# Designs tried in a protein design run: designed miniproteins, single chains, continued (5). Part 20

Each design is a single chain, and the fold is of that chain. pLDDT is the mean over its residues in the fold that is shown.

## One batch from the design tools (miniprotein)

Design m16665
Fold by ESMFold2-Fast:
Structure m16665 (fold): chain A 93 residues (1-93)
Amino acid sequence: GSAPVSVEVDAKAGQIGEPLTVTVTVTGSDGKTASATLTLERQPGKYTHTLNLPELGATVTVTVEIFEDGSVRVTAVATGPNGEKAYASKLVE
């Protein structure tokens, strides 16, 4: 059987041109957690990054959409070692 995983995203937004920090936390079926951060400039556009969490044998694909009004949508897809998937999405204004 596959081990289930869950994923959470948090974003600390700045003004346009300032750094945006995205934190991704993944929890495995045994309660073990691992986190990674992604820092990018807060400019309008769509950005996709893959983060590795070797402690869990997991990967997370993070898509950050920064809109012209400065709002940000963060979507994360975590894939566990047996192909389990968990999804999270957050809108930051």
Scores: mean pLDDT 77

Design m16666
Fold by ESMFold2-Fast:
Structure m16666 (fold): chain A 95 residues (1-95)
Amino acid sequence: MKLERFEEEIEKAKKELEEILKSLTPEEQEEYLKKFKQTVQLAILRLGRELGLSPATVAERLRKYGITVSRSTISRFQAMDDEEQVEFLRELHKK
């Protein structure tokens, strides 16, 4: 997947998110934003692995969407297979 295509998909998802949020209560908005951030985090982490992006680059992309993840965490994630990546994210969000 090309970086430009990914950026277009994220832009579309952000616009869809803004439209959905307008119809939700503040409590529903917080829950929806949490789920959206988790989805974006997984997508960026996986794309970073597939494109061979550095952990620093992946961390910068995640930060633009309000998601803070250390370079060491990203490096560990990129070394995992798909099943291990899903389990790792579950543990990360279980705080």
Scores: mean pLDDT 69

Design m16667
Fold by ESMFold2-Fast:
Structure m16667 (fold): chain A 71 residues (1-71)
Amino acid sequence: SEELAIELKNLGNEKFKEGNYSEAILLYNKAIELAPENEDLLATLYSNRGAAYHSLGQYEEALADYEEALK
């Protein structure tokens, strides 16, 4: 469900703001699974998940997500 994917993105963004980057990543992962064909939403989700990975020092994962966001 695209609507559920957007809600999970919003919840992930709130966890990111709280500094709970690991929980944000889990929520972004679930949102990506639910909306694989929405290119604009996927670009946002990959960008946001990349930022969370970067905040955790997981730079290789962050770069991979930023590359996906540019497609």
Scores: mean pLDDT 87

Design m16668
Fold by ESMFold2-Fast:
Structure m16668 (fold): chain A 96 residues (1-96)
Amino acid sequence: SKEDVLSFVEKLIKRAEELIERIEELLKRAKDPELRKRLEELLEETKELLERLKELKKKLEEEEPTLEDILELIGLSLRLIGLEIELRLLEEELKK
């Protein structure tokens, strides 16, 4: 249903916002220039993902979801998982 799709988008937005906060906290602690560069790149990618999720949410508040919208949402969800995994790997590198 439209309500289920909107709920799913809202959950992805929350996860992306939480990921941004985690990246920003690591940037405060990271001293290595290469690690900082990778975190900054991850931050930019996560912010772009968040903006796209917000645009999709706004569209879905006014329109019924199309198949294309659902496929994009699945793709954005998979991308978010990838970004979360990348952050975990960078966190492990920082801990050494």
Scores: mean pLDDT 88

Design m16669
Fold by ESMFold2-Fast:
Structure m16669 (fold): chain A 84 residues (1-84)
Amino acid sequence: MEELRELLQEMLKIQSERTGIPAGKEHQEKMEQILKEAEETLTEEELKGLAEALRVLIELSKEGRSQEGIERAQEIWKETLEKL
C-alpha cells in the first residue's frame, strides 16, 4: 500500500505539471479514498500488478512517452486481472 500511495502521488505531480493545476487537498483526499477502496477490494497480487502498471506509466511519462506508458500500463493491468 505505501508503494501504491507513493506512485499515485508521483502521478498527481505529473498531472499537475501537465494541466497547470496544483495538486491540492481535494486531490489528496481522492487519492486516499482510492487507496482505501483498493485495499478493501483488491488482492495482494492485484495491488502488486497495479503498482507495476503505475511505475511503468510514470517512467514513460517522464520520458515524454505518455501514450506508450498508458498502453503498457493497461496491458500489465489486464494480465494481472487474467490471473484471477
Scores: mean pLDDT 74

Design m16670
Fold by ESMFold2-Fast:
Structure m16670 (fold): chain A 132 residues (1-132)
Amino acid sequence: ELEKLVEELKKLVEENKELIEKFREVGLEMIRESTAPLGPEYTDKMVAGWEELLTAMENVDLEKLKAILQRYLDAGVSPEQILGGFESLFKDILERLRNIEKASEEEIKALEEYVELVLETLRLLLEELEAE
């Protein structure tokens, strides 16, 4: 079922390229704002890490997504913590787009579908990595 999920995700990204690019831009700005008090070196590292993930999601780059997930697992982060952390960030991005950026109901629904497809893809990739 991963193949069907990937096809649905690729189609959604193709149909909503500008909106998904905006999701990435807003997410990276939020990371920059939230980490700024911790200093520029830490902020740049966090922004670079999240940019890598959000870009791999946008490109539906399964090999890159697996590599990112494997790094978290190697660092001792559980699959549940990885998925929960990503879900929390994605929810915060959606709330900023809805409340601050004033995105339309249609735009928010498209992004909610994007987030759901991405999280399910990441869950299945984590299951593959745990089965190794």
Scores: mean pLDDT 85

Design m16671
Fold by ESMFold2-Fast:
Structure m16671 (fold): chain A 88 residues (1-88)
Amino acid sequence: MREELAREARRAIEETARVLAEVLPAVEAADPALGAAARRLVAEAPAAAEEAEAEILSLPEEEARELAEKLRRVLDGIAARARAVAEA
């Protein structure tokens, strides 16, 4: 079960980075500071995915689930913000 949570967290980070990379030119044009932050998140995504997977696997199942849910919420918020800025 923790292994499934770890895989889902990794995929969520990778998918969020892909979305950010796709909208990055529009975000940079609309808000250069947010564009720089998004570019940094995309660059750091592989390491962040590995760290999140390792952390989830190291925790008891209940804590792993809580971390995965929190991470999903943060990532969904980042993707939503980037899309909104790109559409502005």
Scores: mean pLDDT 82

Design m16672
Fold by ESMFold2-Fast:
Structure m16672 (fold): chain A 79 residues (1-79)
Amino acid sequence: SVKEEIEKLLKEMIENPERYEELAKEILEILRKHADELTPEERREILLRIVKTVLEVAKKLNAPEEVIKEIEEALKKWE
């Protein structure tokens, strides 16, 4: 399923942060191709998972604390 394919790529991104650009492009391509197959609720869930994964990758890549904090605050407003 689309959700399973995206989850697999998100896990790969967490395990191999250096590949985040490559994996992000692949995730975006999957979302673009399969957007019509997803309900609004499924799209919201997938987007939240992507943002959470980006936060984890940012932490592993030692992104500036300011950037990490902004992502965390954005997530809190959506949850």
Scores: mean pLDDT 77

Design m16673
Fold by ESMFold2-Fast:
Structure m16673 (fold): chain A 73 residues (1-73)
Amino acid sequence: SKATELRNKAIEAARQGNLDEAVKLADELEKMGFYKEAAEVYRAIAGQAMANGDIDTAREYYKKAKELEEKAK
């Protein structure tokens, strides 16, 4: 599906350290209503930010992921 394809591409971008691309793709998923997939991407972004020592960015995207997980229910 388009949602799965975009999610996988975004998670790969986050894994490669391209957080800007990952955020862009997560935003596109959210705008399309794919809240579960967008949340998974924001969790990956938060994890990578934490690994980089950027605690504030990690907290921001972790919170965003939780909000989207609630919308997906």
Scores: mean pLDDT 88

Design m16674
Fold by ESMFold2-Fast:
Structure m16674 (fold): chain A 87 residues (1-87)
Amino acid sequence: KKKEELIKKADELAEEGMRAYVQKNFEEAYKLFVKAAELYIQVEDYERAAHFYEMAAKAFESLGNKELADELRQKAEEYRKKWEQKK
C-alpha cells in the first residue's frame, strides 16, 4: 500500500512535469521529472526512473545547460542498465 502511494505520487509529479514541459516551463519540468524519477527508484521502477531522468535532461538542455543535461542522461543510462539486469 505504501508502494502504491509512492507510485501514485510519482505518476502525479510526472504528469505535472509533462504539462510544464509542453508549456515550455523547462525549469519546473526538470525539477518535477527528477522528483518523479527519485520516487520511481524507491519503488524499483527503474524503467520509468530512467525515462524521467532522460526527460529531465531534455528539459535542462532546453535551458542551455548541456553539461548538467549530460549528467542526467548518465543517471538515465544507469537506471536503464538496472532495469535490463532485472529482466
Scores: mean pLDDT 84

Design m16675
Fold by ESMFold2-Fast:
Structure m16675 (fold): chain A 104 residues (1-104)
Amino acid sequence: MEERIKELLRKLERVFNVDVDEMMKLLDKLPEPFRRLFLRMMEMAVELYEKGEFETAREVIEILIEGAKKVAEYLEKGDTRKAAQIATATSLRVIGLVIQTELE
């Protein structure tokens, strides 16, 4: 798991200029189900970039980072339901952008 996460974070740093240290700290605040979801969606953003969908890939990463920060905040407050709602809304937003890009 850790090695795969490090490889993904290095791709995110190279492609989207993401702060790897800040991202690792953020992911450490997320329990496994949320962490797995966000990592999978970040992999989708890298795939979009590799396909040449640069603007959509960047929007997806921005949405995911913002969503992960909000999820972490509500989890620290003990509001698991709100955290789940934010994770769901973030995922739907990402999926919507991916579908729209594939249709164009």
Scores: mean pLDDT 78

Design m16676
Fold by ESMFold2-Fast:
Structure m16676 (fold): chain A 70 residues (1-70)
Amino acid sequence: TQRAQDSEQAARDLIKQIRQYVQNGQQNSLQEGLQKAQQVIQQYAQQMPNSQGVLQAGQDILQTELDRQK
């Protein structure tokens, strides 16, 4: 499960970076980053079905960030 853990870690780190962008008031590129992060998480979900729980949590975080940016 090393690869699964590695991909989960990568997705998690990506979400952390997005949260940091929100904190800094990043604009214009924030929407683009959120969209890309969502696509990456979707792809990871397909490649690592056993990690659905963690990926689902990540998706929830993305949705919250998108809602705040609306």
Scores: mean pLDDT 61

Design m16677
Fold by ESMFold2-Fast:
Structure m16677 (fold): chain A 99 residues (1-99)
Amino acid sequence: MMKEELEKEIEEAMALIQYGVLKTTLDNMRRNLDKLTVDDVRGTVNLSETLIEKMPNDKDALKLALEAAKIAREGARKLGDEKLEKRADEVIKKAEELL
């Protein structure tokens, strides 16, 4: 039981680190949306997908993933990357379904 509690705390701490990284970069991404690279957009989609997978019952994490995916979708559209735009749209739909 104590070991299971520690493992859960470590998993929650790792998810919170990913949450913090995404949250702190979102304002920079919004300000530089026209300068985002494909790798920036892909990284944002990947982190948003991970938050939904690891924290599906955390409304704050879901809202952050939703906002990040919306920014990524706009960036993908500006870059003409149809695959990243579709992935971002899927993240948006999944987050909205869970909220």
Scores: mean pLDDT 76

Design m16678
Fold by ESMFold2-Fast:
Structure m16678 (fold): chain A 70 residues (1-70)
Amino acid sequence: VKEEIDKLIDEMEKKINEALKTQSLQAVEDLFQKLSVEIFKKMEELGATPEEIAEAYKRLLDLKDKVLAS
């Protein structure tokens, strides 16, 4: 479960970095929101614990800060 969540977040980071090269900041923010929803849905499907969900949320916030603050 943790390995699958880590893989999903890694793939999201790759997609966001690709979008930053070709898309507007607004489009990147929209993509971030869409992919975040997909990740949380998959975590629910995998039966992630509240602790795993909280850790994933923190990782997504860190990713948002790195991508949108830079």
Scores: mean pLDDT 76

Design m16679
Fold by ESMFold2-Fast:
Structure m16679 (fold): chain A 64 residues (1-64)
Amino acid sequence: MDRMAETIGTLAAYEAYKKLGNTDSEVVAQEAGELGRELAEKYGVDPEKASQFAGKYAKKLVEQ
């Protein structure tokens, strides 16, 4: 189960949302994806999965 990738993705999504706020969802998703990839690399987690989860969660945060 990809729990660590999902956890990292969620954290990155929240960090991107706090940094950029209610701006364009694509911009927040892109920042979240980059942050998730960097964070995943530091913890030895799949950076592509973390980046994908971060982007999806960031879009949901902006669109709620």
Scores: mean pLDDT 78

Design m16680
Fold by ESMFold2-Fast:
Structure m16680 (fold): chain A 74 residues (1-74)
Amino acid sequence: SAELEELRKEAEELFRQFVRTRDEAVLRRALALLEEIRRKALAEGTPEGQRLADSVDRAIAVLRETARRYGVAA
């Protein structure tokens, strides 16, 4: 959906902002937004939604690993 694509772009921008600033609040916002995208994708009950949820799970893992490397808590 167009809404999920916009949320995904916002999450990507927050990830870039976190890499630049290492700001814990930006990290928490990025994680919260990714969790919202995942929830909305799963709520669609479609194979497309499941694939998006799987993609978001991988993005959350990458973001958390990046945070660990920077020494920033979620």
Scores: mean pLDDT 85

Design m16681
Fold by ESMFold2-Fast:
Structure m16681 (fold): chain A 90 residues (1-90)
Amino acid sequence: MTESLQNFFRELGLSEDEVEEFRKRLIEAVDEILEAYKTNGKEAAEEMIERKVEELTEEFKEKYNLSDEQAERLRELLRAILKEEVEKSL
């Protein structure tokens, strides 16, 4: 999953440093989702996942001029990664 996201970023021509900064942001997003789960339960965590997926996708679409198809692929990859990391941490 993480490797698929790394391959996506390499196709966009991102540097290793830019990929690592994004990985750090994903870790922060997972931490926020887990806090939402602990405080308000599963529904709040699922809402936070969708919020983070949209936030990160729109930011990257603007920053790297992603096509609508590339943005949708990123959205799918982010949703899958965040769900897997949260499930592994519970």
Scores: mean pLDDT 78

Design m16682
Fold by ESMFold2-Fast:
Structure m16682 (fold): chain A 56 residues (1-56)
Amino acid sequence: MSDRELAQQVLGRVAREVGVAGMTADLVRAEARARGLSPAAIRTALALLAGMRASL
């Protein structure tokens, strides 16, 4: 599975728990670490989160 696919799974999980407006970098990092994501996948998740927040 690609880093982007892993990142998208993390973002979907956090969004389901707190909603998109409630998502923070700390929550995304915590979920990604819990899943054992690589540093590259964590960076991808944070970049995708920033894009999602900019779209709100």
Scores: mean pLDDT 81

Design m16683
Fold by ESMFold2-Fast:
Structure m16683 (fold): chain A 57 residues (1-57)
Amino acid sequence: KAVEEAKKGAELGDPGIATTALDRAGVKVSPEVGGRILFGAASKDAELAKQAAEEAL
């Protein structure tokens, strides 16, 4: 159930929503690891998001 809520958050295209869903579900996995699992299905998109964040630094 917790994973399903996190996946729906990821569908909105907002990593913050996905990590918040995992935290609210009380999973023992860190929010960052949970986020990577969700974006594992879209590895290419996840890589692009990281590159954009690095450029914003």
Scores: mean pLDDT 50

Design m16684
Fold by ESMFold2-Fast:
Structure m16684 (fold): chain A 82 residues (1-82)
Amino acid sequence: SPELQEAIELHKKFVEAISELPEEKQKEITTEMEEALKNRDYEKLDEIFEELKELLPNLSEEDIEKLREVFKKMMEEAEKAE
């Protein structure tokens, strides 16, 4: 679907942007993201994306907001899948 393709492309762009950060910062962000997704912690996810706006100046605010929405949608779908 077009929505899936857009999500895949945004994810690739995000991974590339994160890879430009120092290794220790990449590990911190990855760990926090994994924890937020595992716990379905929407507040923690919002905090992480606000931090990313400061850390990833080469990624537009629009792209960061789209990524935030994709991650929230993924968590909502996971909650509905019983």
Scores: mean pLDDT 77

Design m16685
Fold by ESMFold2-Fast:
Structure m16685 (fold): chain A 80 residues (1-80)
Amino acid sequence: SEEAQKLLDEARELAKKIHEIVKKSNLPPELQEEILRRIDEMLERVEKAVKEGNIDEAKSLVEELRYTLEQIEELKKKLQ
């Protein structure tokens, strides 16, 4: 359970960082909403995996959240 809770905390921190970057960005509003919607869905899936005791699934989803953060950072570089 400790590992599962740690993964959930990591997912929450990643989601928070993405929200902050997106809201401070000059990205189009539609794109901001799309990114935040995906993050909310990913976080919900992490919570579900944690509740089911599926640590491997939760870990995989957290890695996907990290990849999403990298994607929005890369997109921000392109759009400036």
Scores: mean pLDDT 83

Design m16686
Fold by ESMFold2-Fast:
Structure m16686 (fold): chain A 61 residues (1-61)
Amino acid sequence: SLMEEYMKKAKVDYEAAKKELADLTRARLRALGLDDELVEAGVREAIEMLDEGVKSGKVPE
């Protein structure tokens, strides 16, 4: 899964993984035709999931 890949990247370089995940999530949500508010909300949620995954050592469901 995408989150598993970014959790692995975060173990090597957390800040780079976080930025890449944010950029990728933003691009994907914009491609779906979502407005800027929903795009940024989705980016925040993706980062929160990454942070919980890193903190718990498990992929968020």
Scores: mean pLDDT 80

Design m16687
Fold by ESMFold2-Fast:
Structure m16687 (fold): chain A 77 residues (1-77)
Amino acid sequence: MEEIKELEKILRESPSEEERLEAVKKLTKLALEEGKAEEVIPILEEALSDPSERVRRAALEGLVEIGVKELEEAVLG
């Protein structure tokens, strides 16, 4: 819970593209491996507006991966 808030702060406040990119990757991992999708999805949606194309792309890729996992769980049980 506190880790997600720290990563959200990095995305909003860090001047470092690499730190924001790592935050997106960690948020995606928490959604996929720890069941934190509901907390992570809104933060990744905000990252789609990031000034860095690399960060925006990583956020989009993360959202797609989360969506695919949710569809697999809904279809396969």
Scores: mean pLDDT 81

Design m16688
Fold by ESMFold2-Fast:
Structure m16688 (fold): chain A 102 residues (1-102)
Amino acid sequence: ATGAATLRVTLTTADGSVHEHTLEMTPADTPADAARRVAELARELGAVRVRIAVSGAMDSADRGDFLRELLLELNRLLRVVEMDVTELSPSDLELDIEVEPA
C-alpha cells in the first residue's frame, strides 16, 4: 500500500496566464487516476506547459506507472512536445512538460 501523495500542478496557458492546482492522492486513487486528472485539467485550461511537483509517499513502481499513464493521457487529449523529469529525492519528483492542444 502506497501512502498519500500530493501533486502540485502549475499550468501555463498560451496567453501566459499561470494556474496552480493541488491534487491530493488518497489511498483509493491509482497513478492512472492522478494522470487522467492532470491531463483533463490541462485540456480544460488550454495549457501549453504543465509543471508537476510530486511529494509524499509514491514508490518507484507507482512513479513509473504515473509517468507512463501521464504521457499516454496527455498525448490522447493534447500533444506532448517535450517532457523533462527530475528526481530531487526518493520522495520528491518534478516534471516539466510542454504540450500543444490536439
Scores: mean pLDDT 78

Design m16689
Fold by ESMFold2-Fast:
Structure m16689 (fold): chain A 68 residues (1-68)
Amino acid sequence: MLFSGKDITEALHEMAEQGEITELTAAKISVAAEERGPLTEDEIKELMKEYGMSDEIIEKVLAQLKKR
């Protein structure tokens, strides 16, 4: 499954609102995701790890992305 930069941005924004990540971290990852185009789950995990997110938080973001 591929996720758009918009979907990733919305999930990251929700995580920032819940206090799970900072707004700055959400913004940086969102810009990188939008620049790369549609990403696979594995590519999203790699990107988030590059920006210092823990595996636990990455799993939560992926769960939000799969939510309709």
Scores: mean pLDDT 79

Design m16690
Fold by ESMFold2-Fast:
Structure m16690 (fold): chain A 75 residues (1-75)
Amino acid sequence: MVKEKVSILIEEIIEAEKTGDKRLAAIKAKELLDLLAELPEGSSLIKEFLAIEKIKDLKVKEAALKALKQRILSL
């Protein structure tokens, strides 16, 4: 299901960011953006995710990604 794939991709992005794998993080972010377009409120979710991607503090970014994941799972 799309929501389950989104949850996995967000966790994979968090792990890639923690390990400094910028290439993997970018690949997973692209996959996530494609899946967000399939969800209700897709344009709003994409805008929110792109704002989160600009966060430089890794702990704050992780918390924001986890909050986005919970919101998507609640749709």
Scores: mean pLDDT 82

Design m16691
Fold by ESMFold2-Fast:
Structure m16691 (fold): chain A 96 residues (1-96)
Amino acid sequence: MYEKLLEAIEAMREGDVEKALEILKEISPNITEEDVERLVEALRQGGPVAAFEELARIASEKNDEKLIEAVKELIDYFRSLGDEETAKRLEEALKK
């Protein structure tokens, strides 16, 4: 599922908000256009990691088990790459 998160961020980088929404809805049908707008703004302000942190906050705010699981897979992915700082940022965002 984390691969779909990476694909959604690339769609947002290309300005394709509709495609990003479609991809994110494959992970959870509870994702809204407003959620995608929050992710786009986070991406603009702080890049892909900031967008993933905002996604983790959205997942926590909604108590969406599918989104929470996808973010946990993403945390494991960054840890597997040796990026412990990004992994910790995402874990803290899930708590907020």
Scores: mean pLDDT 83

Design m16692
Fold by ESMFold2-Fast:
Structure m16692 (fold): chain A 70 residues (1-70)
Amino acid sequence: MDPAVKELEELRKKLEEELREQAKAGKKVSQELLDKYNLVQEALERVRRDGADPQEALDEVRKQLKQIEG
């Protein structure tokens, strides 16, 4: 498995677990958390379906995550 794909999958899993915890606690899911999750998921889909470069997708995700976090 490509290391960049693996890192993207680990990021998605972490964000999914955070979303699940918020839902289980009966809290409204944060928009920031949803945006991060969707960003990583879309990057993974571009790599898996469209044959995008995994490293470029990971680099873009990292840049956009930093922007979302401030």
Scores: mean pLDDT 79

Design m16693
Fold by ESMFold2-Fast:
Structure m16693 (fold): chain A 75 residues (1-75)
Amino acid sequence: MTITLTSHNQADDLINSIRDRNVRITIYIDGQPAGTRILQAGDQQRYARIRNALNSTIDYAQRNNQTAQAQITPA
């Protein structure tokens, strides 16, 4: 699953949709890999860190007129 991220609400919705799964999140800016995060089911501290990373990526992309995307794969 790949999602285009345009708001902090989308980052929150994404994290809430996967909080019960073990997943790898790959972050892209203009189609280029910008980072990877591993999420374990039930790791609430990791959810906050990943949410903050997604929000920072969205803010960066918006300032630079670039597209932010997150790809979700099984971990």
Scores: mean pLDDT 80

Design m16694
Fold by ESMFold2-Fast:
Structure m16694 (fold): chain A 90 residues (1-90)
Amino acid sequence: ALREAQLLVAEGILLYAEGRLEEAERLAQEALERYPEVEEVLRPVIEEVVARYAPLAEEAYATLDPAEQQAFNRELLLAMARDVLEWVKR
């Protein structure tokens, strides 16, 4: 079902944020291959979440050193992934 594909994508994003890249890519590819329409449904949600966090990312890139930027990016991705997952679980 579409909701199941949305959950797979959201979980894939969370795994990506956790650094489990191969598992994240596998889930994302599986969801897109079996449910192509999931991209159309999740795109506006992801764009809204990204837009919400974009100012924080821009500030971090301008003010933090590279090591701090990597740590901040990880936390930012985790926060964004959690927001997407919570939206899907509604």
Scores: mean pLDDT 73

Design m16695
Fold by ESMFold2-Fast:
Structure m16695 (fold): chain A 65 residues (1-65)
Amino acid sequence: SAAVEAAEAALRAAGLDARVEVSPDPRSTHGRLLAVARRGDEALGSGTGYTEEEAARRAAEDALA
């Protein structure tokens, strides 16, 4: 996904070797997505949204905060 690649690129630019995973938010009944930025088994940040771009961007922003 271009959105996931952009979020991962932002994390790498900040010196974080992290992966962004986007999945359906299990707490949502309305198709909301959950993105988690992980370094190995460590969760660095998370974000939710109704698009992959929104969720992935928010996860990267949370990881960089």
Scores: mean pLDDT 81

Design m16696
Fold by ESMFold2-Fast:
Structure m16696 (fold): chain A 68 residues (1-68)
Amino acid sequence: MEEKAKKIGEEIKRLAEENGVEVSDEEAFGAGKILATTEESVENIIKGLRENMKTKEAAEQAKGLGLS
C-alpha cells in the first residue's frame, strides 16, 4: 500500500510540476494514498493521471486530493 501510494504521489508531483504547479512531498503522498485505496493497478492509475493532468487546473485538482 505505502509503496503504491509513493509511486502514484511521485507521478502526481512530476506531472504537476510539468504543468507549473508546485506540490509538496506530503501533498503528493496524500493524493497517492487516496488513489492507492482503489482496486486499480499502479500502471492504470498512472496512465489515468497522464491522460488527465494535461493542464494547470487539472494539476491543482490532483494536488487538492492530498488535502481531502
Scores: mean pLDDT 76

Design m16697
Fold by ESMFold2-Fast:
Formats: sequence, C-alpha cells, structure tokens
Structure m16697 (fold): chain A 84 residues (1-84)
Amino acid sequence: MAQKLPLLTPEEEALVDQVMVDVQALLDALAAAGETDPAVIAARLDAFTDAKLEELADQPVAAAVIEMMRDQMVATLAARAAAA
C-alpha cells in the first residue's frame, strides 16, 4: 500500500518500483562480480540511475522520486565507505 507519495498515479508508482527492481539487480550483479568498494558501487549506481532519469524526462514526478531514492542510497554507500 502507498504510505507516502499520495499524488503518484499507479503508472508512476510502477515506474518507481521497476527502477528499484533494476537497481537491486545491478547491486546483485556487482556483488556477484566481487565488487565490494562502496565508492565504485555508488558510482555505478549513480550512472545507472542517471540513464534511467533521462528515459523518464517526460515523467517528472517519478523522476524526482527516483532521484531522491538514488541520493539516499548513494549517501548510505558513502557512509559505509567512511566507516570502513
């Protein structure tokens, strides 16, 4: 159920969910390749998400949500890098 983002259409929610599934697949692929450097993972995530945001240029609300979620994930990876 949608607890946040009450103004998203079902189509916009589906776009956000699909991008997050694709992000998880990217993270799983990097882990399977033996990539453990949070800075490298963050750079790959940022590049992947930037490409998705370009595809969503006509979907500004979904793009804004995805960008915010990407920023949060990158910040988490940066915090992990700083703690290591």
Scores: mean pLDDT 76

Design m16698
Fold by ESMFold2-Fast:
Structure m16698 (fold): chain A 68 residues (1-68)
Amino acid sequence: LSPELQGMLDNFRDQVVSLKKENPENAEEDSQRMIDGIVRYLKTHRPDLDVDAVRDRLEQIVKDVLAE
């Protein structure tokens, strides 16, 4: 991954951790809304990226954080 993409994924993980801490019941739904927003942004601004692969990584982060 590029440094920019890695930074985005790291920042997203931190946000999911915060959501889990603040509102655990809504953390999964709120995280999925964030993923949808990120995916829409990337499809428009970065069509050179495999956006589906980025989505899979974001969804894996959500699963990992919520399982911990």
Scores: mean pLDDT 81

Design m16699
Fold by ESMFold2-Fast:
Structure m16699 (fold): chain A 89 residues (1-89)
Amino acid sequence: MREAHVRVTARAVAPVESGQEVLVELLDGDRVVASFGATVTVDGDTVRAEGVVPVDEGLVLPARSPVRLRDYEGRVLAEGTAEVTPREV
């Protein structure tokens, strides 16, 4: 498995604050293909997060994936896109 760097840019759909911990879900249609925990940064309605996730070596990078961000109660806080790039070792 190769590690990938994931950078999320999303729009808030519910109240969310900078420093809040969220679950980031990378989507392929209705399927969650990867997930990771992250702390968000909020600027107005723009929500940003980043993390590192293991990906299959067959995944073509760089890639762009739809994402949603949830709290630990399962509430959707933000929706947007992520850039998935190879992590430098």
Scores: mean pLDDT 78

